# Designs tried in a protein design run: designed miniproteins, single chains, continued (3). Part 9

Each design is a single chain, and the fold is of that chain. pLDDT is the mean over its residues in the fold that is shown.

## One batch from the design tools (miniprotein)

Design m8281
Fold by ESMFold2-Fast:
Structure m8281 (fold): chain A 89 residues (1-89)
Amino acid sequence: EEEQRLFDAEVVLALAQIVLAITKKYPTSVEETKRLLLSVAEAARNLGLDELAEKIRQTAEDGVKAGLSPEEIAQRIVDVVEEEVARLR
C-alpha cells in the first residue's frame, strides 16, 4: 500500500516537474499553466491521491489569485508534491 502510494506520488511529482520545466523554457500564460497544473491534480485524483489532488488544485488557484508568475505557481506545486513524497518515504 505505502510502496504503491509512494510510486504514484513520484509519478505526480514527475508530471509537476515537467510543467515547471515548460514554464522555464517557454512563454506560457497563467491560464495555460493553471490548466496544466489542474491536469496534474486530476492525474493525482485518478491515482487515488485525493488529498494531494485537492492541495494541488487549491495551490494553483491561490497562486493565480495572488498574481504569481507561471514559473512561481508551478514551483509551488512541485514543492507541495515533494513534501508528499518525503512523507511517504
Scores: mean pLDDT 86

Design m8282
Fold by ESMFold2-Fast:
Structure m8282 (fold): chain A 72 residues (1-72)
Amino acid sequence: SRAERTAEILETAASRLKDEEAKKVLLEAAERIRAGADPDLEVNRAANELMDLGVSEYELGEILDAAAQEVA
């Protein structure tokens, strides 16, 4: 399902990050999605939190694209 795929992408992205705070943001979003939260809402929330941590929208896009290739 889309929710399962989105959660796997976020978990995979988190596993590739060294920053503990950024990793936690992605893992918490994935956990909420697996618990039934809306994937689009949770990805948007994670993106906003990561921007506050200094991760740009462009950098996040690169990270998520790389994770999606690994999950495929």
Scores: mean pLDDT 85

Design m8283
Fold by ESMFold2-Fast:
Structure m8283 (fold): chain A 84 residues (1-84)
Amino acid sequence: VEKLVEEAIRYLEEAIEKLREGDSKGAVEKLEKAREYLRQAAELDPRLVPTLHAVEEALKRAREGDLKSGIFAAQGALESLRRL
């Protein structure tokens, strides 16, 4: 679980940077990777399900071009993972 969470954290940090740069396409790519790792982690630890939903929200917002809401959701997910 720890390694899957570490990979999700890394991709979330990269996604937030892409969103700050205005690169929604690059952010979507990074968020899809974060979601994949976190989905696998959530199957092993159901406590991660709310964080997975936050990443899915960030992905939806990034796809819509809502960069500010995307950053907010991604940061929330990142903070939750760092508290584990």
Scores: mean pLDDT 85

Design m8284
Fold by ESMFold2-Fast:
Structure m8284 (fold): chain A 55 residues (1-55)
Amino acid sequence: MEVVLPEGATDEEMIEHARKLARELYPDASEAELEKKTNEILAEMVRQRLARRAA
């Protein structure tokens, strides 16, 4: 999954962006499922940021 973070994104901005993406990707998901998907997206965003910095 490709996700884009604005430069200097705070934790709140990352969470909001991930939650928005989860809702758009999984519109039929329950609130609990959206929370799980948001956490998965956040983990992927963090992993991509670290991988890009390490390259």
Scores: mean pLDDT 72

Design m8285
Fold by ESMFold2-Fast:
Structure m8285 (fold): chain A 68 residues (1-68)
Amino acid sequence: SPIDEVRREVEEWLRAHPDASRAELVALMKKASDRVYEYGKSKGLSEQEQLELVAGLVRHTVAVRQAL
């Protein structure tokens, strides 16, 4: 799924950039969240469902960062 691809790309980027600055992390998360929202809107998902997808992405990103 496009959502799983975004999560995988975020994880791969974080592992490749362990010394990433806060600004780089914020930019990464903004782009990733924008992609998730765009996908949700394209599929006619509700605002609540779109928010739940973004929340899932944020939880995944936090878990990956804590494991590094």
Scores: mean pLDDT 83

Design m8286
Fold by ESMFold2-Fast:
Structure m8286 (fold): chain A 58 residues (1-58)
Amino acid sequence: DETRKILAEVARKMGASEEVVEKLEKADDEEQKRLLMEHLGLSELEATIAIEESRKAA
């Protein structure tokens, strides 16, 4: 829960829409990576780093 909330907050700061932020808060790890890549234009590596950074912050 905390990791998903932190990731959603990071995505919001990067300019993600509220719809994308809501999806990230409910998504599993694989879906989170997909959403970051498709909606924020992140590479697979960048999406993985964002998820790992969120876990470290939790």
Scores: mean pLDDT 77

Design m8287
Fold by ESMFold2-Fast:
Structure m8287 (fold): chain A 75 residues (1-75)
Amino acid sequence: MLKVKIEINGKIVEVELEGVSEEEAQVAAAAVARAEYEGKDVAEEVRKEVLEVTSEEKAEAIEKKVAEAEAKAKA
C-alpha cells in the first residue's frame, strides 16, 4: 500500500494505491501535475504515462483511483 498526495483543481487529495511500486506512484503523481498544468484530461494522461512503467491492468487501476481523487477534489 502506497499513499500519494496529488494536487488536483487546487486541492490536495491523498490517493491510496495497492500493489503499486514507488516508481509507478511517482510517475502517476508527475503525470497528474503535468496534465493539470497543461489543461489535459488528468486520468487519460496518467494512464498513458503509467503504461510506460507498468502493466495495462495496473495502469487502469491507477487511472480509476486518480479519477476518483479528481472527482473528490471537484466536489
Scores: mean pLDDT 74

Design m8288
Fold by ESMFold2-Fast:
Structure m8288 (fold): chain A 57 residues (1-57)
Amino acid sequence: SAQSILDTIISLRNQGYSNDEIAKRLGISTSTVSTVLSLLDKGDLQAALDYIRKHVL
């Protein structure tokens, strides 16, 4: 699910992994990870989930 992918991105970022390392681990693009994290940093959780649904699922 989009929520599981989002939770994994947050967890790996909190562990100190780079955007490129997170992307490789999930099998997605670095630009997708960067965009999702940018949306989270702006507090837009819904936009982050919608981005994952559109570009990953």
Scores: mean pLDDT 85

Design m8289
Fold by ESMFold2-Fast:
Structure m8289 (fold): chain A 67 residues (1-67)
Amino acid sequence: MELEKQVEEIKEAILNNNITEEQKKLLQKLADEDYDLWAKLVMEVRAEKVEELNLDVTKEEILELIK
């Protein structure tokens, strides 16, 4: 399965606050194995939720959103 599609699905799940356990594992793996895709996802989520993410995007903030 293409990581790009999984990243898009994870982004939508975070924005809708309905991320699955499988998507959480994929997001954690993405942060360690494919930084470019993870950074793209983080930047896109930040653009949508800039006011809620305190204008400072971090791995911790994104992971908190998926709890």
Scores: mean pLDDT 66

Design m8290
Fold by ESMFold2-Fast:
Structure m8290 (fold): chain A 75 residues (1-75)
Amino acid sequence: SMEEKRKKLIDEIVKELKEFTQKQAAEFMATRREKVASLDDEAFSQLENKLSEEILKKIKQKTEELNKRLEEELG
């Protein structure tokens, strides 16, 4: 049925977004852990700011891609 297809698509999109966000968070934490000993406080702060901005852009792009897929399959 259409309702079953809609539910499956939403579940898949939610799962994909969660997995993507968790991966981005894990990579961010790994980079912080690696760099904290090798950078001074100012350089480390600048790196965190750049990584945060890049991660937010990636999450925004992924959300837009998933929303487009949802619209194309349900619209």
Scores: mean pLDDT 82

Design m8291
Fold by ESMFold2-Fast:
Structure m8291 (fold): chain A 88 residues (1-88)
Amino acid sequence: PTSDIELNEKYLKENLTKEEIEEHLKRVEEHLEQLKEEDPELYARIQKDIEESPGLAAIELNKLGVETKDALVFYVRIEREKEGKPFL
């Protein structure tokens, strides 16, 4: 439910600075750019999952070697953007 996402966002903001959050997001973006070059088919699938099921996209990114904290920050951002709310 939405409350779980809000709890995660609160946890991240209380335990991470804005700069740290931006660094986590940058690491996810770097992984996505690398994936786009190395495996464009998998990249396209992940992009579709980001649009249709952000939670599944975060789990798949974690399986591909993205750190759990980076994947969690990315997930919270996507859910907030989907709701039309600012994340940072």
Scores: mean pLDDT 77

Design m8292
Fold by ESMFold2-Fast:
Structure m8292 (fold): chain A 84 residues (1-84)
Amino acid sequence: NKEKVKELLEEFKKEIEELIERLEKAKPEDAVLVATGGVLRLIGLELDYSKELEELGDKEGVKELEKLTEEGIKRLLELAKEKE
């Protein structure tokens, strides 16, 4: 079900944007803590979404999820550094 794969990837992208927004709103003194929590949350989300995508048999969706996770972690860490 390609439509369900697209929905899951769109939901995952929204989760990443919520984590970024939370970090953007954080005080500079809290940035590292918020970013660390965001990275841990994103890793947990990747495991959950990866399992659902694997159950759908969509290998390309799993690869896209891995790429989105890596990019999301990078964005969180770079933003945390910029706030210091």
Scores: mean pLDDT 85

Design m8293
Fold by ESMFold2-Fast:
Structure m8293 (fold): chain A 62 residues (1-62)
Amino acid sequence: MSLTPQQMRDAEIGLLRMGLSVIRQAIARLRELGTPAAQAQIAALEAKRAELEARLAKLEAE
């Protein structure tokens, strides 16, 4: 069955917040390594974080 627009927004917001938590933990672990390869992965994760934060901001503004 289809979710209501509010239920869909609430579910997506929850998933985005969970994803952001996972990304923040991954970045923290990679910073401990301090290697060039870890720095490249941090940059990719920061890009993903920005995507999720932009989507979250849009949903919260609706």
Scores: mean pLDDT 81

Design m8294
Fold by ESMFold2-Fast:
Structure m8294 (fold): chain A 78 residues (1-78)
Amino acid sequence: GDLSASKNQELAGEYLKKLIEALKKGDFESAEYYAYLAGKNSDKPEEEALKVVETILNDLGVKEEEKERILEALKKGY
């Protein structure tokens, strides 16, 4: 697709990787920050990005309270 090589999409992907690493370490403060940066640099619609991140949070067994904060940070980046 014409947008697959955009710099914004590449940056969003890097921040998403950092988000996953922070979540695995239980560093929810860094996870919120990386979620914000992923949203800010995303070329995808907000709803699609929210679905992707929610799936990651569910797969990692993140508690509902932390899940809500991370998803809100992602929205704030948009």
Scores: mean pLDDT 78

Design m8295
Fold by ESMFold2-Fast:
Structure m8295 (fold): chain A 63 residues (1-63)
Amino acid sequence: HMEERKKRLKEYNEKAKEHPNDIELGIEGLRDAARFAAEMDGNPEAVKLGEEEIERIKKALEK
């Protein structure tokens, strides 16, 4: 499980480095990280909090 999750997060980070101005790609990576963490704990509230943080970042970008 963890190796697969690490690989996926690494792929998101790699793409984010290629497109540093692509905030949506960064948000997608954060969302996946929060979801993976919650799945490991079985804590859906952790996923919700992660998604709320992502929404905050996205709102800031919408100016």
Scores: mean pLDDT 62

Design m8296
Fold by ESMFold2-Fast:
Structure m8296 (fold): chain A 93 residues (1-93)
Amino acid sequence: SSIPKEVLEAEVEAGVAMIEAAVAKALYESGKLSKEELIETLEEAIERLEEVIERLEKLVKENPDNKAAKEALELAKKVLEELKKELEKLKKE
């Protein structure tokens, strides 16, 4: 029931990126953050999450039976797709 250190570190970094994106969206909706600042924060969160995904993909490749790394990778990819869709919608408006 212990999470490998490398998976835990990747999950923490992904979590921080998600929190920063969520806070920026809340500040934008309350009029405290500009659209341009929200776009920048989402782009930074996406870049950080792509780095996390690359590290998790290497862990899965080195040990294909690492269920924790596979589950973390699947979750990170899903979050990345959601953030990219939000960014695209924001840029089109």
Scores: mean pLDDT 84

Design m8297
Fold by ESMFold2-Fast:
Structure m8297 (fold): chain A 73 residues (1-73)
Amino acid sequence: MEEKREKILKAIKEGKLNKEVVDMLASLTDEEREELLEYVRKNGSKKEQLDFEIALALVEMQRAIDKIIEERK
């Protein structure tokens, strides 16, 4: 988990927000994503915070779509 966290943070700092970063975020628990969000808000720039929030929104959107499709009723 720490290795994924480090890779995500490095990618955000380098402005390399891509599908791989989103997939890594999706593989984390909700708690781990919240911890990363807090870290970025405290230590990151405004641009890094926005990029991270966009990535989190994409993860949540994909999960919501998948659940709606799978959910019977």
Scores: mean pLDDT 73

Design m8298
Fold by ESMFold2-Fast:
Structure m8298 (fold): chain A 95 residues (1-95)
Amino acid sequence: SLEAARARLLAAVRRFEDAYLEARKVALDPNATIEQLDKAMERVRAAYADLRAAVADYVAAGGDAELAARVLQSAEGALEQFEKLYEEKKKKLEE
């Protein structure tokens, strides 16, 4: 149903936001290891993939395609910003 698809979308948005905020904490932690940073990146990428699937299900159920596109654009922008932070932090940790 559209109601169920909307609930899934909201849950996926929350999971992505939680993964992104935790990943940023890892990247900003001066004691973070490369392993922790890599795991944080994988979690953000996994959450983004789940969000894309939830958006597709929402649109297929008759949801607002414009809202769906905006959600994905926002998440993609956040992912790109974190990838930049990840690369900068990883370079500082690589010997």
Scores: mean pLDDT 87

Design m8299
Fold by ESMFold2-Fast:
Structure m8299 (fold): chain A 64 residues (1-64)
Amino acid sequence: MLTAEEIAEMLELLYGVKPEDVKVIEEEGKVVLPSGEVFSVEDLAKMLGVPAEELAAMLRKLSS
């Protein structure tokens, strides 16, 4: 299981965004970056090489 810290580091390194600036739309399973780019949690999880359920849970905690 990846920690919130490891996921935060990956998002900052790969996309240049801070995890707290990422908006999660739970009802659609989507993530909105500060740039306005929208990714599904599943697609973003594949790009980061992590399980989608873990990514969704961590993004929710970081945005709360």
Scores: mean pLDDT 70

Design m8300
Fold by ESMFold2-Fast:
Structure m8300 (fold): chain A 88 residues (1-88)
Amino acid sequence: EVDEVADFIIELLSKESMTPEELAEELKKKGISEDLVNEALAKIFDRLTTLVENGEIEKLSEKEKKAFINWAKMNGRNDLLEKIKKAL
């Protein structure tokens, strides 16, 4: 459930940059509740943020790297964008 939603979010964000509103609309079209979306976002991006902060970028898949970059841009996390850029 949560992991399936997380995989779908990674797939969407790996393909293109989008606003939080655009992401919410895509998830709404799939019938996914806001609570489940928030849980999946927290779970996946907490994990990816920890890996990026530790310099463990090699542990991210290509899709996870792209999704993380777009998520960080969406949330104005320039600190994380600098970290991932230096680790690539």
Scores: mean pLDDT 78

Design m8301
Fold by ESMFold2-Fast:
Structure m8301 (fold): chain A 58 residues (1-58)
Amino acid sequence: DANKKVGEEAAEKILEILKEFPDAGKELADRALNSSGGVKGFVVKEAEGLAKYLEEQK
């Protein structure tokens, strides 16, 4: 399942972000866990947004 691979890559990006922004990562995890549907989509979308933001700040 291609979607599973995308989710795993998003999770890996979140782990890297957590090393620099532990509070933001905790909030992201809490929101994903409390989502009734689309948890994978939520995680992917948030991880992509954060990665893009960090890249633009370089």
Scores: mean pLDDT 60

Design m8302
Fold by ESMFold2-Fast:
Structure m8302 (fold): chain A 89 residues (1-89)
Amino acid sequence: MLSPEELEKVLAEADERDAAEVERWLEDPVLRELKEETGLSDAELLTLVRLAEAMGIDIEEFAKRLKEKLKTKSVAEVVRELVLEHNSK
């Protein structure tokens, strides 16, 4: 908070909170299966779940849609599409 470096540390602390949030989401069998089948990292899963929340979509439905898209597209491509869809509203 006293410098840009301190601000970066505060953001890193927020990332730790986000990691705990991902852990809670992985208690959901649908999200756990999605992570196992797609090989998503915690950061990728975090980004995708946050997009689902921002879009107001049920996480289970979102996970099913994401799993179908990931059969033919990379994670980065799917994330980009979802961000563009959300921002175009």
Scores: mean pLDDT 65

Design m8303
Fold by ESMFold2-Fast:
Structure m8303 (fold): chain A 64 residues (1-64)
Amino acid sequence: SVQELRRTLEERIKEVEPQLSPEQLERLRDVARQLVAAVEAGLITEDEGLAQFDAALRTLLKRS
């Protein structure tokens, strides 16, 4: 469900919060919001949303 996706993304953001700058956290939260909206609109699946979020997170962690 979209609620389960939102909860999973919030938990992942909380876990990585100490590793990211406030600007990187804002970017990650923006990505999470966009992915939740895309799933709600039927543009992508929940699994695709999680995969895209994980890719964005990996990119931020490598550059932080």
Scores: mean pLDDT 83

Design m8304
Fold by ESMFold2-Fast:
Structure m8304 (fold): chain A 65 residues (1-65)
Amino acid sequence: SLEEQVQKKVEELRKISDKYMEVQKKADADPEDEKIRQELDKLTEQLKKVTKELLELLEQLQKEQ
């Protein structure tokens, strides 16, 4: 169902957000590490993608009610 798809996307978003926070702490501790910056960029892109997918599902759910 759409509700199950929304729950799955929310869970994915939460997991990526948790990883982002963890990597951000590493970036704060070692701001010169280019690998950590690249990981943050990748996680930012993943967050944007999953957020877009979640918003599309929520829009569909709202219109169908």
Scores: mean pLDDT 82

Design m8305
Fold by ESMFold2-Fast:
Structure m8305 (fold): chain A 67 residues (1-67)
Amino acid sequence: MEKKRQELIEKAKLFDEGAENDKKLAEHYRKLTEELGDVYKDIADGYEKNAEAYKKLSERYQKEAEA
């Protein structure tokens, strides 16, 4: 039980870190879109969606660790 719980906690941390990283990248490319044009818009949108997905995965693993 403890080993599986620890693995779920570690996965939650990794996905939470991934969400924060991708959120920062989305903000960076969003600024580039405003300054250099729409070529960066799809990249910013992609990182935003990935950040949301990683956040949901982090929350899911956190709940599984608590069960």
Scores: mean pLDDT 80

Design m8306
Fold by ESMFold2-Fast:
Structure m8306 (fold): chain A 98 residues (1-98)
Amino acid sequence: SLAEAYEAMQRALAAGDSGALAEAATQFKKEMEPLIKKSREQAEKKGNKEVLEELEEYEKSLDELITAAGAGDFEAARAAYQRMLEAGQRLTEAAEAA
């Protein structure tokens, strides 16, 4: 589930385990794909540029997290995770404002 993948990412971050973080973030991305697709389609139909921009930043940060964690760059992965959380917060706020 999405919640289980998210919890797995949090555990990997707490443990400093780059390999576990890469696996958990990859699973989280797979679980998020249908939600991101629906959100993008809805935002495109409404011309909601702010939601589209925050969705792009969220996906970019998640991809950076997976790449950095897969490379064993834990510091870069942690920074990407923080950017992903910030983009997710802004995305929620932008979607609620629409």
Scores: mean pLDDT 86

Design m8307
Fold by ESMFold2-Fast:
Structure m8307 (fold): chain A 55 residues (1-55)
Amino acid sequence: SMEDRIRELEARVDAAVGELTRLLGDPGTSDAERQAALDRVVGLLTELHRAKREY
């Protein structure tokens, strides 16, 4: 269902934000790793916004 999809996307966003926050706090992290984590967060937020708009 769309409710299940929204819930799954919200959980994925939370996990991706947690990983981005971890990488931002790690002085050993490269710019490429930070950019990849940011791109993942943006992609998931875009999907979540679209899912909520359709529901």
Scores: mean pLDDT 86

Design m8308
Fold by ESMFold2-Fast:
Structure m8308 (fold): chain A 100 residues (1-100)
Amino acid sequence: SAEEIERQKEELEKIIELLEEIKKLSETVSPDELIAYIEEKAKEEKNPKVKAFLEMVLEQIKSIVERGKAAGLSEEEIKKRIIDYLEQLIRYLRKELEEL
């Protein structure tokens, strides 16, 4: 329905806005500080779809950090991988939004 499409657009726009904020923050804070920030945002989120999405992003970022540390990567190299992941995800979601 038109109302369902409108809700999906609003939810997706909110997710993109949150991801842009997370990406901007990722350029200035440590990976562990970024994880703490996303955990708090997910905890405060009242929309179950947006919350589930933030929890998915959180787990992916945690995975990048864990694998990077295990591989002996520098904090800067880990940050670069997080930023690349976020940029790819934002680009994908913007295309999804255009198709709604």
Scores: mean pLDDT 89

Design m8309
Fold by ESMFold2-Fast:
Formats: structure tokens, sequence, C-alpha cells
Structure m8309 (fold): chain A 86 residues (1-86)
């Protein structure tokens, strides 16, 4: 599922609205059976977007580091909830 998060981030960064919509529909179907995994994948995509914005100079290194740390923490929380739902 890392592949979906990576493709979603790349499409969002490129402004490819059709690919973003297609991948979001796929994630919505997956969320019916595993909402916490889908949430974790969306957080992973957000981390990749933040890294790309920082690389382009649209975010400071400090802002990017703080935001990535917060997103990673939320991702771990979603993965922990996935384990509890089993």
Amino acid sequence: MKEIAERLAEAAIAGDEETVAELMEELVELAKTNPYRVAAELLDAAIRIVEALAARGELSAEEAEELIAELEKKKEEMLAKEKEEK
C-alpha cells in the first residue's frame, strides 16, 4: 500500500486532479475494510508532500521537520488502532 500513498503524493504535487480522484476512490473502497490502514497511507502521502514542498523551498526546514514529526506520530497511532481492531 506504500505504492498508493506514493502515487497519490506525486499526483497531488503535479496537480493531476484526475489521478488524485481515481486514487482517492480506491482508498475509499479500502477504507470500508481497513480505515486505519487507509488513514496511515494518507498520512504517508502527506509526509511525502511536505518533503517535496521543503525541497522546493516552499517550507522552511524547521517547519517541514515539525510537521513531518507530527504526521509520523499520527501514522503510528493509526497503525496501533489497526492492530487493536483485529
Scores: mean pLDDT 77

Design m8310
Fold by ESMFold2-Fast:
Structure m8310 (fold): chain A 92 residues (1-92)
Amino acid sequence: EGLIYTLEEALKLVSLAIKYLKQGDIEKAIKSLERALDLLEEASRFDPRVRPAAEYVKKALDYAKQGDIEKAIEYASKARELVQRVIEELRR
């Protein structure tokens, strides 16, 4: 049950980061992605299906820090989709 809560919080933070990236608020996007990464790294210790989402957030962070906003949004969106799928599987 704590795992689903952690994943829902990570999902909110990744979604918020995508919004900030689209608005040009890169500093806020980076902070949201860093917090999401912490939560996904924690969740991956309980469920290995989460690990690829953490890796996508790492790539999104790297691209955001390099100013490649298009790639940052791409990888953040992939992380969001994967986290959503894991939440759905856990609710079955």
Scores: mean pLDDT 89

Design m8311
Fold by ESMFold2-Fast:
Structure m8311 (fold): chain A 56 residues (1-56)
Amino acid sequence: MDSLRQQLGDVSRQLQQTQTDLSKAQSAGDSDTVKRLTSQVDSLTSQQNSLISQLA
C-alpha cells in the first residue's frame, strides 16, 4: 500500500479520538477545550478529504 492509504488511516484514527475528546469536553462544559478540539476536528477533516480526493 502506498503512503496515502496509511496517512488516511492515521488521520481517521486521530479524527475519531479527537471527536471522542470533544464529546467529553462538551459534557464537562470546558469551553476552551471544546474550541481547541473543534479546530483540530476541522483540520483533520480537511486532511481526510484531501487524502480521499488524492486516492479517488
Scores: mean pLDDT 82

Design m8312
Fold by ESMFold2-Fast:
Structure m8312 (fold): chain A 84 residues (1-84)
Amino acid sequence: MVEVSAIVTTDSSDPEYVKKVGEQVKEAALRTPGSLSVTVVTDAANGQVGVGGTFKDREAAEEALERMSKVPGVKSLSATLRPA
């Protein structure tokens, strides 16, 4: 298993927009084959979404990060992968 900690920076600090991006990022990660758990925390004031998740292996984690990075409104994504 692999644990993911990621920070998504959106291209807007509008609260409704950040919330929408956060929901789409969570869905992208959860729809990835091999996703076990995904939690997101929205920080609308800073235009950021924190993501924590557990995946069956590194391949699944990397696929989830790729999917999250392709969500419209994601300006940048930084992530740390750790064995679980």
Scores: mean pLDDT 84

Design m8313
Fold by ESMFold2-Fast:
Structure m8313 (fold): chain A 94 residues (1-94)
Amino acid sequence: SLEELKQKVVEVLKQVKSEVPDLSESDEEIIEEAIEAVEKASSVEELEQKLEELREKAVAAEAHPAVITALALASNPRLKVEDIIELALEVAQE
């Protein structure tokens, strides 16, 4: 459902903000903007479109790779929250 997808995406974004070290203020603002956009989405299609637009904006802004990864994967029905967080943390490693 849309509500379950919103909950999953918000959980991913909140965990990335909490668990990824060395996020910039700009990275945190992108995550907060994404959470707000997801909560305001009226359909699955709108939610997916907003995440794609935010992912493109994040790439253009040279955002942290973990943030870009979370935005790219958060709505993927084949991936669990824990899988997405693991991938985001792996791309955060040097």
Scores: mean pLDDT 86

Design m8314
Fold by ESMFold2-Fast:
Structure m8314 (fold): chain A 82 residues (1-82)
Amino acid sequence: SLEELRKKQEEIFKERENLVKDIVTLYAKKTGLKASIDENGNIYFESEEDRKKAREWLSENLTEAINNGDIEKLKKIVEELK
């Protein structure tokens, strides 16, 4: 049913968003950048320079996986950042 398809899409979307939050948190920890994430998934950095560095890294490494909903690729990035 259309309703079952919507629920499945919503679950995938939530999993993707949680993985992106984990990746950003781990990236900040690994690089020593001070960052926080709000309830809407917005990322805040202590400095403008750190924000630019993170934005560039996210653009280069995550944009394709996020846009394609590639959950397995996002999971792999999480494991690599641990």
Scores: mean pLDDT 74

Design m8315
Fold by ESMFold2-Fast:
Structure m8315 (fold): chain A 81 residues (1-81)
Amino acid sequence: MPSLEELVEELLARLSELVDEETLERIKAVIEQALARGTSEANWKRMLLEIADILDEAGVSEEDKARALEIIAETALRVLA
């Protein structure tokens, strides 16, 4: 079932409206690494923290950062459900 790949593609499309292409590629790498380790709660929490750090370094506004993290968390919850 293409569910995980579709969720990741939709996630990246939504994030592309909030961040630049370079930041999006960094986020994509973190997500791919997390998926390679499996869908554990600890792995998803680590992924969220790494992405939050990337967004801070990229200078994304607190409002856009919060929205981006919510989008990622929604995707993680759909994968873990």
Scores: mean pLDDT 75

Design m8316
Fold by ESMFold2-Fast:
Structure m8316 (fold): chain A 98 residues (1-98)
Amino acid sequence: MEKLKEEFESTENEALKDLIRKLLLRLERLKKESKPEDEPKVKEIENLYLEAIKLHKKIIELENEDESTRKVKSEELRKQLIAIGDEIERLENEILKS
C-alpha cells in the first residue's frame, strides 16, 4: 500500500492518478476479503499494480514521440498491460472465490 500511495502522491497526470486511486480501492477490498493465508497473493497483486502503473507512465511518455514510433512502442506496451491485467484478474478471482 505505501508504494501505491507514493505513486498517487507523486503523479501529476490526472488519468494515471484516477487509475492509481481505483487500484488503491481494489487493494483495500482484497485485504478486507482475503484470509491471512492469502497475504502472499495480495502482495503479488500489489506488485502487478505497480508494474501496470510503470507501463502506463511509459505510454504517457510516448506522447512526445513521433506518431509512427509512438504507435509501434504503444502496441508493445499495451500487450504487456493485457498480460499483467489477465494475471491480476486470475489472482483476484482466486482470493475472492476462496
Scores: mean pLDDT 82

